# Designs tried in a protein design run: designed miniproteins, single chains. Part 12

Each design is a single chain, and the fold is of that chain. pLDDT is the mean over its residues in the fold that is shown.

## One batch from the design tools (miniprotein)

Design m388
Fold by ESMFold2-Fast:
Structure m388 (fold): chain A 68 residues (1-68)
Amino acid sequence: MEKEELEKKGEEEGLKAGKEAMEQAIKRYSHLPEWIALMVGLAEGTAAYMEVRIKTKEEIRKKLEEKE
């Protein structure tokens, strides 16, 4: 319910950051074959997604502890 809604927000923020990082990587490596650019984009996107997701979860945990 409410807990799921907060986790959903973290996942959505992570996905947004991941997509942005992936698009930027693909643009940066557009001079390479599309297949290689996609592989690099996926790696950078995955890293950004994981980092933002972890940070968002940590922030939610801290807020819950402050509430009670």
Scores: mean pLDDT 75

Design m389
Fold by ESMFold2-Fast:
Structure m389 (fold): chain A 80 residues (1-80)
Amino acid sequence: KEIIEDAIEILKKKAKDGYLTLGEVRQAVLELKEKYPEITDEEVNAIVERVRAKDTDGTGRVSLEDAIEAVKEYLEEKGY
């Protein structure tokens, strides 16, 4: 519950003009891992790859909405 809310707030904080680079998404997930050390490095990589799948144009940039959806779906699937 709280982990998903914190993930959304971190993503919102890092978004510029409603968008994030994949590097900024990785930074957001690493910041989340600092607060929730039960998130593994493997899971950080898996989350970033899930967000990368939303980048259908290959620009290395995703909307905040797509980033939130991908991160939330992964955390819910893992029982966070």
Scores: mean pLDDT 84

Design m390
Fold by ESMFold2-Fast:
Structure m390 (fold): chain A 61 residues (1-61)
Amino acid sequence: MPSLSELIAEAFAIMSEIVKNGSEEQKKEAAKLGDKLFEAVKAKDVETAKRYVEELRKILE
């Protein structure tokens, strides 16, 4: 499994793309997922953090 630092880096890259090219709805959804990801990172829950990164990837689809 990727480390928390790798998941944070990937989430930042995805969120950066959404902020640059996404719709207002995509930005809102990304912000919601970002909050959940931040909570998972604080809890050091790698599995939950990974799931939220996967949901962020789906926003770009």
Scores: mean pLDDT 80

Design m391
Fold by ESMFold2-Fast:
Structure m391 (fold): chain A 91 residues (1-91)
Amino acid sequence: IDVTVRVAQGGRTVSIQVEISDTDVAKLELRNGDTGELLKSVDVTHSIQSFTVDFLEAGKENTIEVRLIDASGEELGVAATVTAQAEAPAP
């Protein structure tokens, strides 16, 4: 699967851009890399998809998996694993 992933972090926000060359990809799922919990689902409507994760857990390294999903809901693979350190709140 041919995809390019670009990531930028601003504070507690992570911006993710995915360039998808594979026509079998219908959705992107963002999942917590530690728990597997679904954080966000994005429909692939263009070859370049941009989205933002607005909530990171403060005070720890957050692991987010970007997964590629086909039109039937089957997982094709993991495009990227993103790690981001969110600022801890003051004690």
Scores: mean pLDDT 72

Design m392
Fold by ESMFold2-Fast:
Structure m392 (fold): chain A 62 residues (1-62)
Amino acid sequence: EEIEKYIKELEELAKRADDAGLETVAAFVYMEAAILKTHKPPVEEAKKTVERYKKIVDDAIA
């Protein structure tokens, strides 16, 4: 339910990284989205994962 929101945010973030030519970063973010789909960790952990990778992608694109 709520975890699906964070999975979608990671997938959108991965696409943004891929569109910027950051193929390795995009691959790691897609992998994290797949882990959330499979393991369904607590929402708090999913949120932290999204926040972490958002910063990584934003910093890498800059």
Scores: mean pLDDT 80

Design m393
Fold by ESMFold2-Fast:
Structure m393 (fold): chain A 61 residues (1-61)
Amino acid sequence: RLRRILELAEEKGVLEEVEAAALRALTAGSSIDDAARVAIRTLAKALGESEEEVTRRVEEV
């Protein structure tokens, strides 16, 4: 799941911001699932979309 989020972020040109947010969550002791939620939130804000819309795109494949 996290990989799909990062692939979408790369396609949209915001990979560095989304990856940095996910990495900070992981280094702070968050689970991979929690890091994925942080990545979705960061990606949604960067794109001006809702977390729900970004989640649907990630689950498309």
Scores: mean pLDDT 77

Design m394
Fold by ESMFold2-Fast:
Structure m394 (fold): chain A 77 residues (1-77)
Amino acid sequence: DFLEELRRKLEEALEKVREYAKQGKIEEARKVLEETKRWVNELKEKGLIPPEKLPEIEEFIAEMEKIVEEAEKKAEA
């Protein structure tokens, strides 16, 4: 199913962001985040994401954003 594949891809993207952030590769982590956000926005514009699934998807994006922001903040401190 498309939604199951979507969830798996979001989980993979989140894991990549965590791994890059852990390695201090903040630019790579941000790139994955930005690509994922663009991809999700395209799916939303096409009406491929049911409204009831939106909060779950937004949680993945928010967690990725948090990881990138925390890593950037720690690198500047």
Scores: mean pLDDT 82

Design m395
Fold by ESMFold2-Fast:
Structure m395 (fold): chain A 73 residues (1-73)
Amino acid sequence: LTPTELKVLRALADSAGEPLTQAELAKRVGLSQATVSKALKSLAKRGLVEREGRLWRPGGPASAEAVQAALNS
């Protein structure tokens, strides 16, 4: 993962499962919405995050271990 992808993923994990919009993530991590959008799309391709309408959340149970490994490496 890039530093930006890790920062976005960590912010989602730190939300304690609360789904966040792209704008809320951008505000939380101090990055532009365009930068966060690129990171979220990359993370979604890896199965680490899921999109539900305008909301983003950490991936499902099968990706929970991958998320933990990415954050703790």
Scores: mean pLDDT 75

Design m396
Fold by ESMFold2-Fast:
Structure m396 (fold): chain A 66 residues (1-66)
Amino acid sequence: DEELRRRGQEWLARTLPPMEEARAAGAHSVEEAIAWLREQGRTELAEEIERALRRQREGYLRELAE
């Protein structure tokens, strides 16, 4: 639990500022923010965010599929 918490905090500390910058640049959605990050040369960060989002989405779909 505590490792999950720390990982989350570390993730947010690295991820949140770039996401906020993307929003300030006119990104209206998470997908647009990810695209903007790629355009800024932050490809690895964009991929990490996309992967995390995808994992949550896949988990949700798995629950629905039951």
Scores: mean pLDDT 71

Design m397
Fold by ESMFold2-Fast:
Parts: structure tokens; sequence; C-alpha cells
Structure m397 (fold): chain A 78 residues (1-78)
């Protein structure tokens, strides 16, 4: 279901957040962010192919968590 997909994406973001917090180098932070982006894009593309409105809703739902991770990654890279 869409809710299951959203939960999966939120879990991936949570796991990535923990990995960014544990990262010791800028290269490690970038690798985590790039891996997450690739995985989320893959999921969203699959959802979009079945229902574009569901993909938009999923993207909007995860956006606050992605923004929080982005801020954390920027702080780690500063």
Amino acid sequence: SLDDVIEEMLQLIADATARVQAAKTPEEVQAVVNDLESRLLGILREVYSKNPEDAEKAAQTIEPALLALGALAQAKLA
C-alpha cells in the first residue's frame, strides 16, 4: 500500500540520518546522502509508474524528514 511505501521511505531516511550522525568525513556524509537519494528516487519512480498522484503524496509526506536530514548533513560538512 501507499502507507507501507511511505513507512519504508521514512525508515530509509531514519537509517540514513543515523549514518550521517556516525560519519567522520565529508566523503562518508556524501556517500550516505547519494545512496539515500538513489534509493528514494527508485521507489518514487516505481510508485509514479503505477499512480502519479500517489508518488506526489509520498514525496510531500517525506519532505520534512528529508529537509531535517539535509540540514544535519550541511552541519556535518561545515
Scores: mean pLDDT 89

Design m398
Fold by ESMFold2-Fast:
Structure m398 (fold): chain A 69 residues (1-69)
Amino acid sequence: AEAAAYRAKAEEAKKKYEEILKEMGITEEELKEIVNNNSWEELSEKIREALRQRGLALAYAGKAEEAEA
């Protein structure tokens, strides 16, 4: 149950991340270039939100793996 709940949260965050990238018309590769060439404070609010959702997706995926072990 706990692993399934974390997987659901990871998928939700991943979906939000992908939706933001599509709204901005950028790929994950382009996002990586933007992040590498700018400080956090120089990033747009949309890019910061995308990075936050990506981080949440990875964190919850990790918690799901931990709960399944």
Scores: mean pLDDT 79

Design m399
Fold by ESMFold2-Fast:
Structure m399 (fold): chain A 93 residues (1-93)
Amino acid sequence: SKKLEDIKRLNEEMGKVQQAATEAHLAASEDVEKAEEELKKLEEKTEEALKIAEEISKNPESAEDAKKAAELIKKITEEEKKRIEELKEERLR
């Protein structure tokens, strides 16, 4: 089912974001360079998840439920990007 496959892709991408967020949090306790590297990975994984969500949302062949899930993931990833930028600003202070 294309609907199940799209939902699976969205879940897998969000899992990658969650893993990267965990690694960034752990690295924050080690040193500045390691924390910055892991924060960059989190940013990259968040952008990858947003891209997949945009593809599913814009594809006319996507099921309505999959499009709704993609729109929710877009909102979550956009908020995560905002948090990453705020964290970067705090680290520069």
Scores: mean pLDDT 80

Design m400
Fold by ESMFold2-Fast:
Structure m400 (fold): chain A 75 residues (1-75)
Amino acid sequence: GKELADRLEEIVERLKKKGYKFSPETEALLKEVIDRLRKEGMSLEEVREWILEHARKTGNLVEAYRVLQLLEEAA
């Protein structure tokens, strides 16, 4: 939900402040995940399943695993 979205956003901003640069594909996926957690009220499990299905359809497995790792840190 909202609290998980807020924590994920904070982790992403902290990494960017340290000089980490995300690919445009990772940035787009992060934005959609944050929106789904905040607007749709998705649980951690629901958003994980959505990310994996999205990765399966798009082939963006590396970007998906990166976002999943950040979600684990936020949880």
Scores: mean pLDDT 82

Design m401
Fold by ESMFold2-Fast:
Structure m401 (fold): chain A 74 residues (1-74)
Amino acid sequence: MSATVVGEDGSTAVIEEGDTAAEAAEKIVEATGLSREQAEGLLEGLGLGPDDPLTAADAEALAKGANVASRALG
């Protein structure tokens, strides 16, 4: 399963089940304008290491967290 992150400019990133946490963080940074440190904070909040594969629930939680954090910027 996949979850979509939408940036302010209409940029999108698709976070997939089975992506590593590091890959998901990189996608979030590219789509939302969040810093790498903010994206890594989302991973730490879920207890994920950079090489950990995401479950569908992890992917959804990261996408929602990224969308909320991105909204706080605008």
Scores: mean pLDDT 78

Design m402
Fold by ESMFold2-Fast:
Structure m402 (fold): chain A 86 residues (1-86)
Amino acid sequence: DNQKINCSLASSSAEQIIKDFGHLGSWYEYMPKLAAKVYQEAANKIKEIIADPSLIENCKKKVKPVAELKKAATLLEQKATELLSK
């Protein structure tokens, strides 16, 4: 459900998103390209939400301010770049 994913990303802090991926992430040192793709896709989805707020207008949870969403996208892109450089 794309709406559920959009709402989850929009309501989570950047730190929480990275922590949640880190919970699955002990294996990502063996699959850095796949992990980087997942982080980049999450960053791209947050950018879509910033560009089109209608994607999250019916979310039950309070969405984060645009500044926090921009921070989340930037940190996820940095994490993707770090993983690709390994």
Scores: mean pLDDT 72

Design m403
Fold by ESMFold2-Fast:
Structure m403 (fold): chain A 66 residues (1-66)
Amino acid sequence: SNEIIESLKQQAQTALDNDDLLEADIQVGVAWLTAAVLQADDSTFDELDELEKQIQEKAKANGITL
């Protein structure tokens, strides 16, 4: 259900807010895979793409490759 995807997004956001970029990247990846398996709508994938971009930009600012 979308509730599982939303929970994973929340975990990724919390990790991002705590500068745990590896955990944030892992949780977004799990959310993406879950969304694909559940055949989620395009808006769900757009939200996950935006979150991943935020994680990657923060990683780049800190010289980290994810």
Scores: mean pLDDT 85

Design m404
Fold by ESMFold2-Fast:
Structure m404 (fold): chain A 93 residues (1-93)
Amino acid sequence: DDAALTPEQRDLLTEIALIEMQVALIKKAAERLTDPEKRQEFLKKADEISERLRAVEAAVRAGADPSTQRAEIEKLRKEVNELAAEVDAALAA
């Protein structure tokens, strides 16, 4: 139950949800690529990030150390931003 979560857990889950939304937008953008090899590469990277986000979400809900989970969320946010830039560059080519 969300009511049983701490304010810090709710904050981390909100950050995870925002990154998940960014990943979904990146996947939608990657699907517009006409190069099937590049499309599959970017979709695979997006799926790998989504799997790691699922693991972090599970850890947060299980009450794992918030500082460790925040560090992983920051790393995932950076990787998502880098992937978004790569997809945008591929679409502009």
Scores: mean pLDDT 87

Design m405
Fold by ESMFold2-Fast:
Structure m405 (fold): chain A 88 residues (1-88)
Amino acid sequence: SEVEAELADLEAQIARLRARLPEVADSEALRRTGEYQIELAELMIAELRRTRDIAAAREKAEELAKKLEAEHGEELRELAEEELRARE
């Protein structure tokens, strides 16, 4: 939720900067500074999205690991015991 709020804020910031850049076009220094701010915000958005994707993958991995131990871990043990019994 915090990452989603930061993403929304950065996207709104970029939109505002892009809308205002023509108003400061008479100053190359101000325009260039605004362009750098947009570029920085875009890089920050990319980093936040990557962090969110990593967190989502981690949550899925943790849920799968818990399921494997709680449900499939017992099934795997039962299958191993059945295979051992079948060999005798």
Scores: mean pLDDT 81

Design m406
Fold by ESMFold2-Fast:
Structure m406 (fold): chain A 104 residues (1-104)
Amino acid sequence: MELLEEIRKVFEEAYAELRKAVPDMPDEVIRRLAFLIANIAVLAKKHGADAERFYRLALETAIALLKQGREDEALRVMREAYKLVLQGKFDEAIALLEEAVARA
């Protein structure tokens, strides 16, 4: 599967899961989070990291924060995790996501 097509597939999966969990959240927030989650998971896979673990944890983190009405924090945490993954700092990205879920 081409990289762009893989990102699109994961985006659609994340979007559906987020919409199901938080149906009243604005579409723009759901789309931005789904996009970040998809990029985190696909980049993790490309670098040999556990993409399924990254996908699950990022999705759980986003849902937990959104259910608390903390959409700005959800977007901030996902952007920070994405930057860490881009830098190859996978353990730091996992720790960030786990801390965010624990604080939600």
Scores: mean pLDDT 87

Design m407
Fold by ESMFold2-Fast:
Structure m407 (fold): chain A 109 residues (1-109)
Amino acid sequence: SPEREAKLQRILQLFAEVSELLDEMERLVKEGAPQEEIDRVADEIISKLEEMRQVARELGETELASAIDEAIKKLKEARGLPPEQRVKVMREAFGEVSAALRAFLARHA
C-alpha cells in the first residue's frame, strides 16, 4: 500500500541519517570536540532511532522494533562512557540495527 511504502522509505531515510550522524560523531571525537557537541549528536542519533522504532511498530515488524529498542537502551547506558568507547558502543549497536533491517528487507523482497 502507499502508506506501507511511505513507512518503509521513512525507515530507510532514518537509517541513512543515523549512519551520517554516527560518522559525524566519530569525526568530532577524533578532533577532540567539546563534550556538549558529542552529546548533542548522540542525542540526535537516539531520537532518530526512537522514531525508527515507532515506524517499525506501526508496520507490525516486532523483530526489527525489538532490535532498535535494544540498541536505544545500549546507547543510553553508554552516555557515561569515555567518548571513544561511546562511539564503539554506538557503532556496534548500529551494526545490530543494520543486520535486523537487512533481515526485514529480505523477508519483503
Scores: mean pLDDT 89

Design m408
Fold by ESMFold2-Fast:
Structure m408 (fold): chain A 94 residues (1-94)
Amino acid sequence: LVEEAEKIAKEALEKIKEIREKALKENTSDAVNKAKEEIDKVEREAMRRIMTLIDQARRAGDEASVARIEEILVEMGKEIKKISDELDKLEKET
């Protein structure tokens, strides 16, 4: 469960970083807006998958796995927020 959550978070962050880099290269408001929509979709899917793993760990009474997966979810959310904030600044400057 923890390893699955780590893999989901890693893959989501890698995908989001690729989306960000493409938007930065195009440097248009349209590209930034499309990137924000794609990032939102990736984040929602990753969060749903990770929340399912938390629910599985809770039902199994695996409190240690619950705590670790919750940490992974928080860390992923912080990194995504940094990227979203960066794109928001770029949109305002263009």
Scores: mean pLDDT 81

Design m409
Fold by ESMFold2-Fast:
Structure m409 (fold): chain A 80 residues (1-80)
Amino acid sequence: MNEEYEKLVEDLLRDLRLIGRELGVPEDETERLVEEFRERAEQLKKEMEKNGETDINKWENKLLDILDEINEEARRIAES
């Protein structure tokens, strides 16, 4: 389970960096967004463990929600 979650986070971080490059987001801002995603993913893991949640699909859905929020921030940065 920890390995699956870690893999999901790393796959999404790779996608976030790719989107940042494609949108022309500055590297410093892309790395800030990457760090924000990591922090939010760690908080999510702690909350899910506290609640006894073991359904990887629920973890993935919540990670995707976080990614969507960060992608919207990346688009706003690219447009500024």
Scores: mean pLDDT 81

Design m410
Fold by ESMFold2-Fast:
Structure m410 (fold): chain A 96 residues (1-96)
Amino acid sequence: SVLEKFKERLKELGEDPYLISIGVAIDNALSEPNFNGAVLGRRLNLPVDAQEKLATLSKEQLLNLTSEDLERLGIVHARHRNAIKLALEIARELED
């Protein structure tokens, strides 16, 4: 459901289809029975240090990561940070 809504929003925003891979990664992370920050970081192919930092966060904190938080984790491309943030926002809305 996150992935399908993410694809729809990317089309509406005119964003590059290659960003769908980010939605797939986050949807896969959220579908794991033991979802946590380490799972999210691993699915996003982040380095071990970033995965360890994410592992200290609650699910609520993970779903509310800001663009600045993502930049501090080493995600230097604004387009990638915006795509990750969008997918996490969709996930949060679906759990409310």
Scores: mean pLDDT 79

Design m411
Fold by ESMFold2-Fast:
Structure m411 (fold): chain A 66 residues (1-66)
Amino acid sequence: GSEARGLAGHAAAGAYAGADPEFSVELGRLGVQLAEDEEDRRAGEAAIEAGRAGTKEAALEAMKAG
């Protein structure tokens, strides 16, 4: 997979595991910045939202996007 998608997936998994929301948002932002296509960008944006929401539901949706 792309580097951007990998970062988004890691951020989403971190949010699901209850990691620091700020760190998850920053990883998601890096994923958006490195995105090579619309799907990678959406995965990064979903990871940012998962970090901000701090819920398992948002994290699962972000993981599906990555």
Scores: mean pLDDT 73

Design m412
Fold by ESMFold2-Fast:
Structure m412 (fold): chain A 86 residues (1-86)
Amino acid sequence: IKELEARLQELLKRYAETGDPEDGVKALESAIELAEELEKQGNVEKAKTLLQDALELGKQLQKQFPGNKKIEEALKKIQERLKELE
């Protein structure tokens, strides 16, 4: 968990510095991976909060980079996982 949290923070920082959609996608993918591990450990509330934050970032990325298929794929995966946590 700590390693996944550190990785997510690094990727979020990188995206903030670069504005590169590829770095943004990596941050979204890392958030999904961390949420999966939190869910496996029974921390559903933290996983849900993380996925909601990732959804907001993904929507921002979609507005800035319309038509980017990797952003669309990440958003779909985030939305599907959030439905599972209902």
Scores: mean pLDDT 81

Design m413
Fold by ESMFold2-Fast:
Structure m413 (fold): chain A 63 residues (1-63)
Amino acid sequence: SEVEEVAARGAEALRELGAEASIPQLEALTRQSLDGGRVALGIAEQELRRAREEAERAKALAE
């Protein structure tokens, strides 16, 4: 389901960001409001994008 997909993606993004304490709140929000979950996911993905870009640059240079 879309609720499960958004919650799972949000949890993965938060785990990669080291914000695991926020996972239960994001999951609860997504269960109550899919739109609310999508907003929270968007914020997490924005931060994760920054982290990924930094990591990708480091990996590309470390060949």
Scores: mean pLDDT 78

Design m414
Fold by ESMFold2-Fast:
Structure m414 (fold): chain A 91 residues (1-91)
Amino acid sequence: DELRKEAEKLLFEKEVEEMEEILEKMAPTEEREELKKKFEEIVANSKTPLELQQLWLQEVAGQEISQNPETQKRLEEEYQKKIEEEIKKLK
């Protein structure tokens, strides 16, 4: 349980960094600046790496895609795999 909490924190920080790199590589447009503001809101409102990915996907792909049951299942399966890999690194 302690290892899982540590892994969740590390995964969250890693995913935030990856999203920041994506934003930094975008052309300096008004769309980029709006997405940066939304990203700050997403990070502040996300309690888990799974929520972070769900909110990010909703913003970049839209609610229809992000709320699709197959998409949600994929995100949850990817989240579980990533957490297991982070736990392995901590052991």
Scores: mean pLDDT 79

Design m415
Fold by ESMFold2-Fast:
Structure m415 (fold): chain A 68 residues (1-68)
Amino acid sequence: MDELLKRAEEVLAEWLEVAEKVVKDPEAVREKVEQAVAELRKAKTREEMDEIFDETVGWLGEKMAEDL
């Protein structure tokens, strides 16, 4: 669990670094990533962690595409 959480947080940090440079509202993407990290830390199963991670990455990708 802890190893997967650390990996997910690292990947989300990389997504945030890229997204905040291209989106119109970088504060919104920072808030989204912070919320996702908090939810990941509260997740009790790997399945919940995967859902939170996939949803967050999908949202970031869509937001970046909208603001291109």
Scores: mean pLDDT 79

Design m416
Fold by ESMFold2-Fast:
Structure m416 (fold): chain A 56 residues (1-56)
Amino acid sequence: AAVAAKEAQLAALIAQKGPNSPDVLAAKGDLALLQGDAAAATANYLAAQALQLAEA
């Protein structure tokens, strides 16, 4: 249920902000964390930060 809800939120964010948005990457990190994958969560959060810095 929680994973499915986060997947739905991620799909909505992709539709609203595009697949290369920092918000989408942060949502992917949240989904990984819900699945117990701390390494994948960290990688997605770092990718979100890198994308935000690249836009500066």
Scores: mean pLDDT 78

Design m417
Fold by ESMFold2-Fast:
Structure m417 (fold): chain A 61 residues (1-61)
Amino acid sequence: MKKEADELVAQAHAAGEQGDLERAAELLKKADSLYPSKEIRFALARVLEALGRTEEAEKVR
């Protein structure tokens, strides 16, 4: 499960680099559901803040 979550995090990073923040947030949510970690939640919070979803970002910190 951790390796699958790590792959989703890598895909989320690639989506973010392309400017697809909605896709990045979706992939990070899937990664956290497979292997919950503070690092994944922190990355998700940053993406949500960039999307203007500040309330959601506060909840996942």
Scores: mean pLDDT 79

Design m418
Fold by ESMFold2-Fast:
Structure m418 (fold): chain A 76 residues (1-76)
Amino acid sequence: SALERLRRIDEELIAMAPAIQAHPEIRAIAEEGLARLQAAGRAAVAAGLSEEEVAALLVPLAEETLRRLRAAVAAA
C-alpha cells in the first residue's frame, strides 16, 4: 500500500538523519522536501481525500526527496 511505501521511506530518512544533520546544505534539501510534502498533504486533506489517497499522492514527492537526499549524502 501507499502507506507502507511512506513508512519505508520514513525508515530510510531516519537512518540518514545523522548525515543530514551533519551538513547544513543537505539539511536544507530535507527541510524543503518536508515543506512540499506538508503543503501537498494539507491540500489533499482539505480536498477530502482518504488517508490512502493522501498517501498515494505523497509517495512520488517523498521518493523524489529521498532520491535528492541520497545523492547529496553520497556526494558529501
Scores: mean pLDDT 86

Design m419
Fold by ESMFold2-Fast:
Structure m419 (fold): chain A 106 residues (1-106)
Amino acid sequence: MELEELHERIRRALEEAKRRIRRLGDELVRRGELTPDQGRLAVSFAVAILETEAWVARRRVEILVRQGRFDEARRVTEETVRWLLENAEALFEASVNIVKRWAANE
């Protein structure tokens, strides 16, 4: 069954995207652009969005595989992998902007 392979591809992309976000957060904290707490908040927000997207995609893939729609399951997997890897940095930047706006209003 292809389900385990498709789920593993999404899992690997998610872990790589999360690794990139954590690395960016550490860099901004090291440069003094974010406090450690602000860095943790920005990373947590971006990671939550990535994990939600990956979870939804895994459920869609499971349903498609159960229905015998293997070509659609592969397409959803490929699109999700691409989305996670291409959007990780932009999601982190958006999360940083939210945290900075919060800090400016405090």
Scores: mean pLDDT 87

Design m420
Fold by ESMFold2-Fast:
Structure m420 (fold): chain A 87 residues (1-87)
Amino acid sequence: SSTIQATRDQVEAKAAEIKKATIDLLKSLKVPVPEEVEATLDAIGKAAVDLAVAMVQAGTPPEEALAVATKILEDGAAALLERIGLS
């Protein structure tokens, strides 16, 4: 449905935004960005998209699904930064 596609597109855009911000932060701190960091952010992004789509399919309003997905993306990026000693 158009609603499912819109939800997917919005969460994918948010995931790309958070990935870019995280990588830009690491580069500004002169921390190497290994392939594993990018792969982890991509995996978090995919999980957030899949969850948001599943929520909308189960009857959750798209705005609520997007809010939940955004929190997962933000929390996931923060946990990654903490794991590498930066938060």
Scores: mean pLDDT 86

Design m421
Fold by ESMFold2-Fast:
Structure m421 (fold): chain A 67 residues (1-67)
Amino acid sequence: STRFTEEQARRLAELLVERGGLSEESARGAADVLVGSQLTAAQAVQFLTRQGGLSEELAREIVEEAL
C-alpha cells in the first residue's frame, strides 16, 4: 500500500487542476483528505471518482503520475 507524502499530495493537487478540471480549492481539499486519511493509491482512485467526479481511468492516471 502506497501512502501519499505532502510533496506527492501537492503534485496530485496540481494534476487535479491541470488534467482533472478541478478548482484549486477542490484539488487542495482532495489532496488534504488523501494525506490526512492515509489513503492507499487504490483508495485515492476510488475517492477521486466518487467525490471528485473523475472517471476511474483519469483518476488512476493522475494518482500514478503523482507517485
Scores: mean pLDDT 78

Design m422
Fold by ESMFold2-Fast:
Structure m422 (fold): chain A 72 residues (1-72)
Amino acid sequence: MIEVYPRIGQTFEAERIVEEIVSSRGGRVLGTENFLGGISRITVEVPEEVADEVVEELRKNPLIDDAVIIPD
């Protein structure tokens, strides 16, 4: 599982690009949680063999502040 943290206020735009990247790798978006101040977290599921590559690709996108692999 990967948790993706969009840039503040960019959740809608980031969710679109995250879905595109993740689905191209055989994964899916599980959900989006919204917090105070325009902060959000997008949770995605990808095949374990591509998880590191997906995290690296997400971190390179200017709409994304961080992406981390969650072991469970």
Scores: mean pLDDT 81

Design m423
Fold by ESMFold2-Fast:
Structure m423 (fold): chain A 69 residues (1-69)
Amino acid sequence: SDAARSGRAGAAAGRAGDVAAASTANHEMYKAALQEGDLEAAAHGRAGSLAGAGGGTPEAVARGSQKAA
């Protein structure tokens, strides 16, 4: 699914310490999951996106990305 693809991208970016890429990928997972009706995946994607947007540490963003995957 598009949500799963974006979740994997977010997790990979988070592990690499790329806060901006992880935040963007988690936001795309959130949008795709809403379209697919997967509310649990949408919640994980939103949490990861907000962690990045809030100026979180690389570790906090990586944690959010792990939930998105």
Scores: mean pLDDT 66

